# Ledger of designs, part 52: designed miniproteins, single chains, continued (4)

Each design is a single chain, and the fold is of that chain. pLDDT is the mean over its residues in the fold that is shown.

## One batch from the design tools (miniprotein)

Design m13778
Fold by ESMFold2-Fast:
Structure m13778 (fold): chain A 87 residues (1-87)
Amino acid sequence: MEELLEELKKKLKEIIKDEKVLEEIIRSVENAVKAIEANRDDPAAVRTLAGVLIHEIRQYLEENNVPEEEKKKVIEALEEFARRALE
């Protein structure tokens, strides 16, 4: 998990140009990862938490007028992270 989280953070730093937006997204991801780790015995809970994270970040990016290309790359990075975390 820690290696996947650090890889995701690195990708997000390359994609997101707004430092405040980047900081908030990293905070949300770190909080979600703590919840996922706490629920690791329950694959259904882990999938739900990952889905909620992706939904909340998508909404946040929309509300903060993040460019469409950056939004797509962020969501793709989160979906890849979720896929690997659920293996």
Scores: mean pLDDT 81

Design m13779
Fold by ESMFold2-Fast:
Structure m13779 (fold): chain A 100 residues (1-100)
Amino acid sequence: MDSFIQRGDQYDQQGDYVSSTIYYISAARSSIRNGDVDSAISYLQRAIDSLSRLPQSPFVDQAIRYLQQAIDRLRNGDVDGAMQYISQASTYVNQYRDSM
């Protein structure tokens, strides 16, 4: 867990918000698999914060929206729904990266 968070923090500090988002999403997935929903929500919020520092893009806006939906699903105990929204968000983050 710490390695994903540490890499996320390192990339965020370097201004690489795309890479920091990817690592925070990986940390969130790991927390979900370990049953740590509170940590997963915290890491998804960090991913949203990193995405919000990127230039405006439809891909970034979609990724943020899907991560917010994932957080809502986790708060309601819908882990499977949350994982689907996290996967959608990751697709849009990758599309943004590939557009750079």
Scores: mean pLDDT 86

Design m13780
Fold by ESMFold2-Fast:
Structure m13780 (fold): chain A 85 residues (1-85)
Amino acid sequence: EAVDISEYDKLIEENKEGVEKFLKELEKKLKEIYEEAKKKGLSKKEVARKVAEMFGIEYKESDTVSEIEKKFAEKIKEKIKEIAK
């Protein structure tokens, strides 16, 4: 149940290049979304939806920005674990 940080560090070390590549691609894509949002004057909810769509995260019209962000964070954790396998 508890996250074992030592096991997590080991998985990152063993798959360092894959994890680093994924995080760099993620940062680049997020920057592109935020820059477009700033230029177009998009709302926080519209930005959250674009992020969810880009990463294949299912969201509902009734979902709040916070709920979409939680789903995004969970998806990123799952992808890091998948790369580290």
Scores: mean pLDDT 71

Design m13781
Fold by ESMFold2-Fast:
Structure m13781 (fold): chain A 82 residues (1-82)
Amino acid sequence: SSLQKAVSRVVGISLVLIGIELDLPRMSPAQLRAALAQLDDMIAELRQIRRDQPQLSALVDRVIERAEALRERLRRRLAELE
């Protein structure tokens, strides 16, 4: 179902966020820039899921909040290295 696919994608994005968080202390500037681009794409996708599946809005909003917080951490880290 479209709902099942949306839930699976939100879970998949959550796992990617965990991976970025775990790798953050070892990331080069190039890896930080790539992760930032990936986060921007994932946030856009989550916002689209929220529009298409409003019953998931509370779950999606929580994942967007986590992604935005991680994006700010990556930006600060990149600024320190550049």
Scores: mean pLDDT 91

Design m13782
Fold by ESMFold2-Fast:
Structure m13782 (fold): chain A 58 residues (1-58)
Amino acid sequence: GPALSEEQLARSIAAAGSLTGRGARAVAERGYADAEKSTNPQAAASNRRIAEAAEAAA
């Protein structure tokens, strides 16, 4: 998918970090999977940062 803007990335990180339990884990797993599938390095980096925030919240 397309790369997120800095504002979109910040909002996505904040939202992911506010999750708990299984929801946080599911978002982390999906974010890592989307990062691996991404052909755009910036989109891959954004998905990894969101996944890391969700994983920390899980």
Scores: mean pLDDT 77

Design m13783
Fold by ESMFold2-Fast:
Structure m13783 (fold): chain A 63 residues (1-63)
Amino acid sequence: MRKEQLRQNGDRLAQQGDEFEQQGDYRLAAFLYQKASDLYEQSGDLERAQQLRQRAQQLLQQS
C-alpha cells in the first residue's frame, strides 16, 4: 500500500472515532482510534499513532 493511502484511511477512522466519542460510544470510539493508530504507525507517523493509542486507552479506562 502507498503511505498516503494509509494516512488517509487513518484520518477517516479517527474522524469516525471522534463522532462516536461525541455520541458517548466510547468503546467504538476507542476501537476506531486504535485502528487509525495502527495505520499511522504503518505510514511512519509514530507521533500521531502514539497520541491516538493513548486516547483509546483513556476512553476504555475512564468509561
Scores: mean pLDDT 82

Design m13784
Fold by ESMFold2-Fast:
Structure m13784 (fold): chain A 61 residues (1-61)
Amino acid sequence: MARRAAALAELGAEYSTLTDDAARGATLPAFAALADESLSEAEFDAAVAALRATIAAAKAA
């Protein structure tokens, strides 16, 4: 759980730097999915990677 908590804290900090409401809205469902503790490690890692890519793309735009 510490690994998941650390990843969520890091992603939460990145998410809070987004100023574009559309980008924030687009990431919200993926962020909510990460709160589901029933996800396997592989599913969690894939969701984290997808959300990080979405945040990075929003920042680059």
Scores: mean pLDDT 71

Design m13785
Fold by ESMFold2-Fast:
Formats: sequence, structure tokens, C-alpha cells
Structure m13785 (fold): chain A 89 residues (1-89)
Amino acid sequence: DKDKVLEKLRKEVLEIVREMHEKGPRETFNERKDEGTVASMLALELLVRGYSPEEVEELLKTPEAFLEVAKELGEEVYNAILSYIEQNS
């Protein structure tokens, strides 16, 4: 269901954000091989906007908050997340 899909995506985004803060985006994506996935796109946008891992955890605390943050990051990110939910629900 949608909430479970978003919780899984949240966990993946938090993991990627933490790794990028430790070793940078290049090394993170080189090791993970997931550059271009919805989780990696969202994590990179949050990093570019200056959010810490702790701030990302709070911003994505609920499915509703997750979707509101996605809207603020832009239409492309929001539409990618909606498509991901449809494909994985």
C-alpha cells in the first residue's frame, strides 16, 4: 500500500543522505550503483538544499509530510515519487 511504499522509500533516502554526508555523492553512487533511482534523486535534491540527515528524518516523518516536501522540491521530483508509488503499490 502507499504508506508502506513511502516508508521504504524514506528509509532508502535517509541511508543515501547519510552516506553522501560521509563520503560525498560521487563515491556514494559509485558504491550503491543506484544513481538515477527515485530514492537517489530525492536524496540528492535534499543534499543540494542543505538538509542534514537529522533534518531529512524529521521532514519525511509521515507519508503526508513526505509528499508535501516532494512538492516543495519541484514538480519533477513530485511526479517521480507519484509514479514510484503507482508502480510499487
Scores: mean pLDDT 80

Design m13786
Fold by ESMFold2-Fast:
Structure m13786 (fold): chain A 82 residues (1-82)
Amino acid sequence: SMAEREKVLRMTALALRAIGLMEDILLKARKDLAAGKTTQEKVEEVEKKMDEVVKQVTSLIKNDDIDGLEKLVDKLEEELKA
């Protein structure tokens, strides 16, 4: 059905957005480390968070949880702004 196809495309777009935001958060952390604004330990925490976000995205897709994906994207957007 069209509704099912739109749902799959929206889930895919949200999943890619979440991963892209997490990559930007990690890039910011690495730049802050190079500038002496953070520690290696905090960068490693962000790297572990990247792995957890990938697992969370996979779980949300398996459960057809669009609302959960939207909330994850919103949370990551707020973290990037901080």
Scores: mean pLDDT 88

Design m13787
Fold by ESMFold2-Fast:
Structure m13787 (fold): chain A 77 residues (1-77)
Amino acid sequence: SFKEEAKKKLEEAIKRLEELRARAVAQGNDALAEALDRAIELLKWTIENIDKLTKEQIEQILKDLEEFIAWAERQLA
């Protein structure tokens, strides 16, 4: 289903954010590490509450997530 596919994408994104967080910590970028921690917490909440969210809300979250990951990767370049 759409929600099952979205949940899998969110779980994969959490792993990617955890890797970026480790890099931020290694570089001493505490502000970025904190932002990544907040993003990970929000995604975990989203997975737990996915059945309560509309398709449109989930699509917006996935879009915002892609933009956030791209931004975070640029900060670590």
Scores: mean pLDDT 89

Design m13788
Fold by ESMFold2-Fast:
Structure m13788 (fold): chain A 62 residues (1-62)
Amino acid sequence: SKAEELRKKAEELRIEADRLTVRGAQAQSDGRVDEANRLFARAGELYTEAQKLEEEADKIEK
């Protein structure tokens, strides 16, 4: 269904965001502050996109 496709895409975006967060933490540990900030910013964008997709999926199913 459309709702299941949206939920799957949201899950994939969260997995990518989690990976970027791990990479950001590693970059921060290594003193690569600018790279860490870019990775954390991108992760935040992906979490926001995932949340919007879940909200759309919820509206379809209700």
Scores: mean pLDDT 88

Design m13789
Fold by ESMFold2-Fast:
Structure m13789 (fold): chain A 90 residues (1-90)
Amino acid sequence: MSEEEKELLIKKLEEITEEMLKKIKDEETRKKIEEAGKKAKEAIEKNDLEGAIEYLEELERIAIENGLLKEALEISSLIVALASYLAVEK
């Protein structure tokens, strides 16, 4: 994965997490979003695609459980992109 590709993925991740935090008022859920988003970003920066997918799956679950269908779909798209990238590196 190129630095430009990482930058685009991180930007999309940050946009999605900001939208989730704007819509969710529950303190515990907000903390989970911030932690999962931060860990996903760190994993992308480290080329840990498997770790990034794990944290994105946690964010997707939170979005689904809180009725954030748009954000869940956007996270799902990022997971598919990363999984496809991981598959071609083998």
Scores: mean pLDDT 84

Design m13790
Fold by ESMFold2-Fast:
Structure m13790 (fold): chain A 100 residues (1-100)
Amino acid sequence: SKEEFIEKIKALFDELIKRMYDLGVPEEFLLQVRIYLQSIINYIEKNNLSKEEVKKAMELFKETVRELAKMYGLSPEMIEELNKLVEEFKKRVEELIDEY
């Protein structure tokens, strides 16, 4: 069901935030990421999205995280770790979509 899908997406996003926290990102950066992830959840809840539309939302999220990381002055090494982490979770979201 859409509700079960949304609950699993929320769990994935919570795990992503925890892993970002464990990387030592600034709390203000983490807050901005949480706000953006909540906007994605709201977008999915309000719309009957295709798999491709959800993938596009995750691509935009990855771009936004990169931009935010640069704005917050994170090191190139931290930005690379964040890019890898977001790509991992993007793939996990895509796998989850295939189950529904």
Scores: mean pLDDT 86

Design m13791
Fold by ESMFold2-Fast:
Structure m13791 (fold): chain A 64 residues (1-64)
Amino acid sequence: SEATRLAIRHDLATHFGASEAEVEELLAMARAGASVEELADRLVTRFGASRADAEGVARGLLAL
């Protein structure tokens, strides 16, 4: 849903410091069929997220 998408964008910007372009890249990866592991790896390497937090966010992105 749009509301869930906006909430995820806000959380990525607020908690990980993600730019608008970085959020769009993560959404594009999810739409292209990226796995939880691929999205979590991007969050860990790009933003220094913990593995557990990254996997939670990745599952949220894939549920959109």
Scores: mean pLDDT 79

Design m13792
Fold by ESMFold2-Fast:
Structure m13792 (fold): chain A 107 residues (1-107)
Amino acid sequence: SMEELKKKAEEELRRKAVIAAQLGRLYDPSLARVFALAAMYDGEKLLELIRALRNNDPQKVAELVAEMEKRYAQLTPEERAWLDRVIAEAEALPEKDFQTLVDELLD
């Protein structure tokens, strides 16, 4: 049914957002929201964030963070509440290493 397809899509989006939030937290707790937001709205920018962090490129990280902060300001209250739940779920999960999280995110 279309309802089952929608539920599966929402569950997959939530899964990726939680993993992205965990990945961001490994660098800085403030990056959890930025990574979750990028996973939800801009998968290409999420990959750019991961590459910039791996390459120790602080200018590129700052640019991508600024873009995600602008997107956050445009979110509805309902979208912000959903994002807050994703971050809380990521914080409650056991810590995983960077490579494990990247592998889970790209799977």
Scores: mean pLDDT 82

Design m13793
Fold by ESMFold2-Fast:
Structure m13793 (fold): chain A 60 residues (1-60)
Amino acid sequence: MTPEQAKEAAEIALKEGATPRSVLAAMKNAGASDEALEAARQVLLEHGADPKEIDEAVAR
């Protein structure tokens, strides 16, 4: 998964009402690279996700 694909997937999932935590968990389970996860994290932050909640989701 490229960083660009991760950004698109995150935006689509948020439009469908998915939570930032669920988006990150789904990408990790799909085998996304660290670069792709960071790209998705940036999209989630731009859409108003709490940085603390995102960091907690990635750490779990």
Scores: mean pLDDT 76

Design m13794
Fold by ESMFold2-Fast:
Structure m13794 (fold): chain A 85 residues (1-85)
Amino acid sequence: MKEKKLETLEKLKEKFGLPEELVELLKEYIESEDREGVLEKAKKNFSPIEVKVLETLMDLFDKEELDVEKAIEEIKKAVLKFHEE
């Protein structure tokens, strides 16, 4: 399962242009499953929008939703909602 999550993350990096630093935090999450620790690090080093993207991807990986196109759509929805609020 972790291997499939990592493959999905690499495809998201290529197709969506996900920042390298955010990719590294998601890899840490996939390996450790430490949601709280990863989010704490993200809040110190990333913008609120980037943290929202990270949370959205973590939720998708927790649900084993590994469809890259669906993940991109969920990220777009999360960013739009964040911008509106």
Scores: mean pLDDT 77

Design m13795
Fold by ESMFold2-Fast:
Structure m13795 (fold): chain A 87 residues (1-87)
Amino acid sequence: MSLEEQIEKLAEELKKKIEELEAKMRAGTVSLEEAQEELKEITKILKEIKKLADEHPSEKNLKILQESENLAKRAALLYLEMEEAQR
């Protein structure tokens, strides 16, 4: 697998996990504890993407990193809103 194929595959995996988590959060089919575990997994994938982008900086790889960071941030904000709603 090429480095570019590896980072793209990780980014696609991250996006799918985030979209699934967001869908579950909107449907109320996930607990706060389960959502937190999914966010931990998302964070691990994001760290791998960041490592690859840092080791092999290119416009394409930096864009993939930025898009991945934005998606992860969006999921984290939804989690915080869900936690606040339980007050």
Scores: mean pLDDT 84

Design m13796
Fold by ESMFold2-Fast:
Structure m13796 (fold): chain A 77 residues (1-77)
Amino acid sequence: MDELLDRIQFGPEADRRATLTALTADLPPEEQQLVVDTVLLLRDEQLSIAEVARRLGVSPATVSRALDLAGERVRRA
């Protein structure tokens, strides 16, 4: 669990993307893409939730939901 979180936070971008994609493989493609892009934009670009929402063309509530989904997937792994 913690090792997967560390890989998402501190690993190369390709490893972060691959890990997040594997953890969200059960989601519809649109939801999977939203979750992966949300986490990577927050981590790699250091954007706020509002800035990620603006960049992806979604509501801040949608970004928060995507982050909650990513957290739940990491906790299950």
Scores: mean pLDDT 71

Design m13797
Fold by ESMFold2-Fast:
Structure m13797 (fold): chain A 88 residues (1-88)
Amino acid sequence: SEEEEKKRKEEAEKKIKELIEFVEENKDKSPQEFVKAFLKSLGGEGELPPEAQEMLVDYILERAKIIKEALEKGLSISEIAKLLSEKE
């Protein structure tokens, strides 16, 4: 429905804004330290199985890279949201 699409868009933009702030704060960290900081920011781990954690590491790092490159190009939050949606 239109309401579901609007809510999903608002949630996506909020998450992207939070992720942008996180990437800016942690951009100088190693990939391993970046992922640790990211998981800690989510309230200290959803205690995911190690296999699920490894799968999410690549996904998180790829999205962080896209966001960092988009920020360097001066893209807006809405443009970054669209770019990430097209990547899926």
Scores: mean pLDDT 67

Design m13798
Fold by ESMFold2-Fast:
Structure m13798 (fold): chain A 77 residues (1-77)
Amino acid sequence: TADRIFELSRRAMEVVRELLSLLPPERARELQEALDAARDFREQAEILQSWAKRSSGRVKTLAQEASRLYRQIDELL
């Protein structure tokens, strides 16, 4: 439903915002540009999953959560 997609999108944006705040400015810009260039939610989820594999700690956890949320949105479309 539209309400479910909206809720997941809001949560994903909150998680991505927190993730970006924990990264050095150069890395935050790199990730943001990659997400902005993505064609759809599936590609955004794949980008975040790739970043999670190369990360540790809280950054890894947030990237995994954001990837999962974008994947859930894609599955509802």
Scores: mean pLDDT 86

Design m13799
Fold by ESMFold2-Fast:
Structure m13799 (fold): chain A 86 residues (1-86)
Amino acid sequence: MTLKDGIEAYIKIAKKLGIEIDEEEEKELLELAEEEDKNPKPEIREKLAKAIEELKKKIEEAMKSTKEEEVVKIFQELAEEIKEEA
């Protein structure tokens, strides 16, 4: 799994939880992840780590306000998508 794949997964989860992500912000994160995967640099890794940390905090807050049934459904849908592509 590439760093880009991991960031795409976090973005998909955030969107399914109703978290608004700007298209430009999404594009920048994916471009940074792709650059890090091709040419690992500490400064890029650090920027991505901070962005992932902020996104993770938003996901955790959204999960606390979302019904358990909806959270389970979101993860089941994500698992089915992975299963169909694998």
Scores: mean pLDDT 72

Design m13800
Fold by ESMFold2-Fast:
Structure m13800 (fold): chain A 94 residues (1-94)
Amino acid sequence: MSETQSIKKLKEVEVDGKTVEIVLVLSVSSALGGKAVAHLVAVVRDKDGTVLLSRTLKVVTAPTVEEAEKKAEELLPEAEKKAVEMARAGEAPP
């Protein structure tokens, strides 16, 4: 229902021996009438690179990919704070 336009790593930080990555996934959704959708996804890895947690932190929609990317980048500071808190809390996937 959507075509991925780009995947971009916006931020990488180490927290308590874990690597926290914030990834921007940009897509165009036919189900939403061709609107752009931006997902800010947190990926937490351990010291060995094993993924411990992956979670979508924010989703924004806009008429264009450029506007969706800009809105997502404006939310990056809030997303980073939440991702760091998740890594410190030791949240495990179910």
Scores: mean pLDDT 76

Design m13801
Fold by ESMFold2-Fast:
Structure m13801 (fold): chain A 88 residues (1-88)
Amino acid sequence: GPVVPESLVEEGLMRELGLSRALARAFVRRVGVERAWLILSALLVFEELPELQAERDRIAELLRAGRFEEALRLVEEVLKRHFGIELP
């Protein structure tokens, strides 16, 4: 598939979710570029759905706090419960 630049994912996390550059880099390093891109894309979809706004805001709060494992668990739960999708 197309290679998503790491810098694009980092800038997306900063712009859309309010992460610092250090937190955005730490998150991409923790989960990898592909998974970080999928998570960012999922959160942008959640933003468009009123029923998922609270879950999106909670995930963004956890990411801004560096609570990456808790954020990942919540993303996985929302994707499975609402979309029937599992993260790779």
Scores: mean pLDDT 84

Design m13802
Fold by ESMFold2-Fast:
Structure m13802 (fold): chain A 59 residues (1-59)
Amino acid sequence: SSTENRVKALILRHQEAGVLLSQSEIAKEVGVSQSFVSRVERKMAREGLLGVKSPFDYK
């Protein structure tokens, strides 16, 4: 839970600042696997916490 919250906080902070970080970079910063970051990011997207996923995510 605490590790998941750290990943969430890092993603949200960088998204708010307009910085694009790869899952690998987030994993390095928090000290977790890239698979763990991918899982957290997928959960955040499902919860509507991710603002934009790609330049083509407009319809």
Scores: mean pLDDT 70

Design m13803
Fold by ESMFold2-Fast:
Structure m13803 (fold): chain A 77 residues (1-77)
Amino acid sequence: LKAEIEVERLPSPNDAYKITVKLSEEATKEIAEEIADKLQEEAGAVAEIYEHEGYIEIEIYVSEEELEKAIEIVREF
């Protein structure tokens, strides 16, 4: 599965990060939902799934403390 991962720090005063994961069209919505569920349950993240033409995007909001765990969860898929 080819996933493109972009990480950006949110502006002050939040100690939070936005992670954008782009999954190829070959990725199923079910895989995106599994990633989102695991992020919410294990990293305390807020994850939103957006379906686009040709790809699925997962937008993730996570605290600085949970950032590394969130990235690890995404990378295991």
Scores: mean pLDDT 77

Design m13804
Fold by ESMFold2-Fast:
Structure m13804 (fold): chain A 74 residues (1-74)
Amino acid sequence: MSPLEKEVEKLIEEAVKKLKEEFNVSDEEAQSFRDMMLQLARDLRERHGASDEQVLEVLRIAIEWYIKEREKAA
């Protein structure tokens, strides 16, 4: 597994843990979130030629936005 793949997985799993612990999201919602974030990372790399740093930065912003929206709804 590449260093980028390890960091992407780490960011996603930390976000999933927070979503489950703070918002009690279902396993189905958590898996949908993982799939969405993995697809975003793949598209950034494959379609846009984004650097590892750019992929991680965009992913971090997307995760923060999702969590903040869930916090507003709670």
Scores: mean pLDDT 81

Design m13805
Fold by ESMFold2-Fast:
Structure m13805 (fold): chain A 67 residues (1-67)
Amino acid sequence: SEKEVNKEIAELLIESIDKALEAGMSLETIAKYLYEYFKSLGIELDEEELLNMSKEELKELIKKIFS
């Protein structure tokens, strides 16, 4: 179902944040990547807000978008 697919996408994105951070990527770079990704899906987010989000806030946002 769409809900199951959305949950899997959210879980993959959240896991990718942790893996990218472990690999030495900055949270700012991850946020920029997520901004462009969501923009490609037609999801309008505030770029400045996104770039200033904590890891926990980014994970919460992903869960909210794909809920």
Scores: mean pLDDT 83

Design m13806
Fold by ESMFold2-Fast:
Structure m13806 (fold): chain A 68 residues (1-68)
Amino acid sequence: SESEKKALESVRIFLDSVRALAETANAAQRAAMLRAIDLLVENVAKKFSPAVVAEVRKLADDVRAYIA
């Protein structure tokens, strides 16, 4: 749906921003970023189809691996 397309676009923009900020982030800031990603995934899981949730989880996992 159009709403799901816009949600995925917003998620990608957010995660790209987190990835960029992580390059200069300290340990406390990285921990806060990982928590924000977890909250994003939890909120998406409550509202969107399983296919959208799977795509968001995949994008989130890629960024978590980069930050860790």
Scores: mean pLDDT 85

Design m13807
Fold by ESMFold2-Fast:
Structure m13807 (fold): chain A 118 residues (1-118)
Amino acid sequence: SAAEDAREGGRAGKEGALAAAKSGTGGAARAASDGAGRASRAAREGSGLQAARDAGRAAREGGKRAKEAGEKGEGSGNSGVNGAAGAVSGIGAGVEAYMAARKAGDTEAAEAALEAMG
């Protein structure tokens, strides 16, 4: 459902952002950035509830990959620059899912994404 995808997207985006900030790895930063890009494209190119669902799923997958890459130490470097870039991208993916849900008129999905992001 759109609400489930939005909730998972917000939660994963927040967790991915935190993992990227803590690890500073290039892998975590890239995963978060890829997730944000896919969420943005889904929100822009889709329509209605399907756009909200696709954006939420993209945010969720990006956040999960960022968390796993950070925890496993994947990629090169361990720096604050990588951590900051990953954190910004992870939060951005969650925001995209929230905005897509709002545009679709799915207030439950929008609230779920916002609540999951904290």
Scores: mean pLDDT 69

Design m13808
Fold by ESMFold2-Fast:
Parts: C-alpha cells; sequence; structure tokens
Structure m13808 (fold): chain A 103 residues (1-103)
C-alpha cells in the first residue's frame, strides 16, 4: 500500500459516506452538511469524528516528511474551516493547535 494524504482523505470520506448513506462522490463538506440537516444536535458527534482524525494526524506529525506535513496542513486548514462553519469553537481551537505544530 501507498499511504498518502489522498488515501487517508478517501478512507475518512468513505467512513462518513457509509455512516450517513451518502453518494460515493460526496465531499467532506457535504457529509457534514447532511449530518447537520438531518440532526442539528450532531455537532458534538461531528466534533468527535474530527477529533479522531486530529488524533491520528498528531500521532504521525513527528514522523512526517516535509511533503506529508504540507498535506496535513492543508487537511487541518479544511477541518478548521468546517469546525468554524459548524460553530464548534473547541474543535477549531484544537485544529489551530495542531496547525501551529506544522508551522
Amino acid sequence: PRPTQEELDEAVRRQGIRTLGLPEDASMEEILAALLERRPDLAEDIAKIIDETLASLEANLDSMTPEQRALAREALERLRDLARLLGDEATAARVDALLARLA
């Protein structure tokens, strides 16, 4: 296997699609929007899903190559924007903390 950011992103997206029964072409933004539309109180559940992703990234930060860190930074920036869109300030702050480690 070739562990790439693209494969990691795909794995997370697939899990969201499977959980929500969404089309296979659904983006992470669409997955989060669908969760909120069906159940507004899912903001906490979404935060937990993001937390799991952040924990995985944090565990690998010290072992990442410069190129992998650049990809992780892009992923974290997207997660930060999504967390803020959802009104989850705590998760956004956690993403900012991890993003600072990649700076």
Scores: mean pLDDT 71

Design m13809
Fold by ESMFold2-Fast:
Structure m13809 (fold): chain A 64 residues (1-64)
Amino acid sequence: DLIEETQKLMKRLEEETARIRELQAQVKANPSDAALRQELAEGQSRRMKLVDELNEKARKIREA
């Protein structure tokens, strides 16, 4: 079910966005922490992939 899969992706996107905001605050508090900066970059990469997946599923729903 494309609609159900899309809803699950939207929930994951919300969770990843919240995590990124937390990591941004942590990086601001400790800008010398390379591990926090890497976690932030990885989180941003995961979020971009989720957006791409949502766009792809939206395209398939339009084609159905």
Scores: mean pLDDT 81

Design m13810
Fold by ESMFold2-Fast:
Formats: structure tokens, sequence, C-alpha cells
Structure m13810 (fold): chain A 110 residues (1-110)
């Protein structure tokens, strides 16, 4: 459901106080994810899990246990992919802020 995934992405962008640019990027990503097959969603989830140092198989097992059918399984995987992408955007923002603080001569621990 495209509308549901877009609403989910908007709520995440608000909750994490994303910039207008990051918010639009997240919405475009949610639209892309809405058009993905189960195989494509699993592949993207694996990539994001590896980038974030998370256990991909544990995430899959947890979502499968929570799903009642294949349609719900796909939807929960799509929501998890969007959530992990949001976390990635927040991490990138944090890294940029640390670099800016260092450039200003502030003592920053990384």
Amino acid sequence: NLERLEEFARRLAEAFDLSPEDREELLEFAREVANMSLEEVKERLKELSEQLGLDFEAILDSIKERSKNEEEYLLLLQERVIELYTIQLVIQRGQRLIQEARARGLPVKV
C-alpha cells in the first residue's frame, strides 16, 4: 500500500526531525520500496542491515513470526526497510555535525 508507506515515512521524518531534503529523499525511497517485490525488499533490507551492523536473519525471523500471511510479511519488511533507511540518514547527519564542530575548533569525541 503506497499511501500507508508514504504516511509511515512522513511520521518517521517528523519523529527524527529530518531536513526538507532528507524528508523528500525518504518519501522517494518509500515510493520505490512500495513497488519492490518480496525478493527486492529482502535484498535492500540485507544491505541496510549490513551497513548498520544489524543481524539480518534475526530481523527476518522476527518479522515472519509477527506476520499472519505473505501480504503482511511484505508490508512489515517494507516498513522495516524504510525505518533502517531513516536511521542511516540520521547517522549521516550526525557525522556531518561532528565534522562541522571539529572545523569550528570544538572538542568532539567520535
Scores: mean pLDDT 85

Design m13811
Fold by ESMFold2-Fast:
Structure m13811 (fold): chain A 92 residues (1-92)
Amino acid sequence: MEELQHLAQATIDYGRAQAAQAAAAGDDKMKAVYDQIITLANDALKAAKKGDLKKARDKLIQVADLLRDAGVISPEEAEAFKEHVRRIEEES
């Protein structure tokens, strides 16, 4: 539970930092990707705070899919992240 909230918050912080870097570089496509990640991570945080662990997990899994599709992470990295998110739910 607490770990899902922490992961969602860390994802928001990461997304904001990367969106700012993309904006500074004039990379509008990557900025849009990180803006979407921030939106999904905020939805995950709200869901986790309400105790909707399934929704929180599903939103964080969508973050991994977006990062993979944008070429930021490998398919293997995306799979590892999704497995990590699932394990947090099991430990909570």
Scores: mean pLDDT 83

Design m13812
Fold by ESMFold2-Fast:
Parts: C-alpha cells; structure tokens; sequence
Structure m13812 (fold): chain A 75 residues (1-75)
C-alpha cells in the first residue's frame, strides 16, 4: 500500500538511534499509544503524508508494527 511505502521511507530516513529505539519499543511490547505517539512526533513527513500514516494506524496497527519490525530487521 502507498501508506506502508511512505512509512518505510520515513522510518529508514530516521537517525539510527531513533530506528533502534522504535525497534526496542515494538519488541518490548510497549503500548500501541506509546508507539503511535513516537511515530507521529518523530517522522519527518508532510502533513498530508502524516494523515495517511495515521489512517493506516487506525485500520491495522498490529500489521503496521509487524511491517516496521520486518523493515528494520531486514537492513
């Protein structure tokens, strides 16, 4: 999906320490609210892209977390 492609590009553009922190939040089973707030506050994207990513979180946040984990572990 276009939203997942935007999300992948945005997280891979984050500094390494922020990518590692995001992975640790997901693997550590942090609450969904904490992970979502981290992403929405740290991703360097346009307002329109941020709305697309936020909608993705509402539709399937478990799938989003699994996708982020796969992306970060595959690099």
Amino acid sequence: SHGLELLEKAILSLPENRQQHLLSLIEGKAPDEVIAKFLLSTLEVSDEELLEIAELFKEDFEGVKAYIKEVLKSK
Scores: mean pLDDT 84

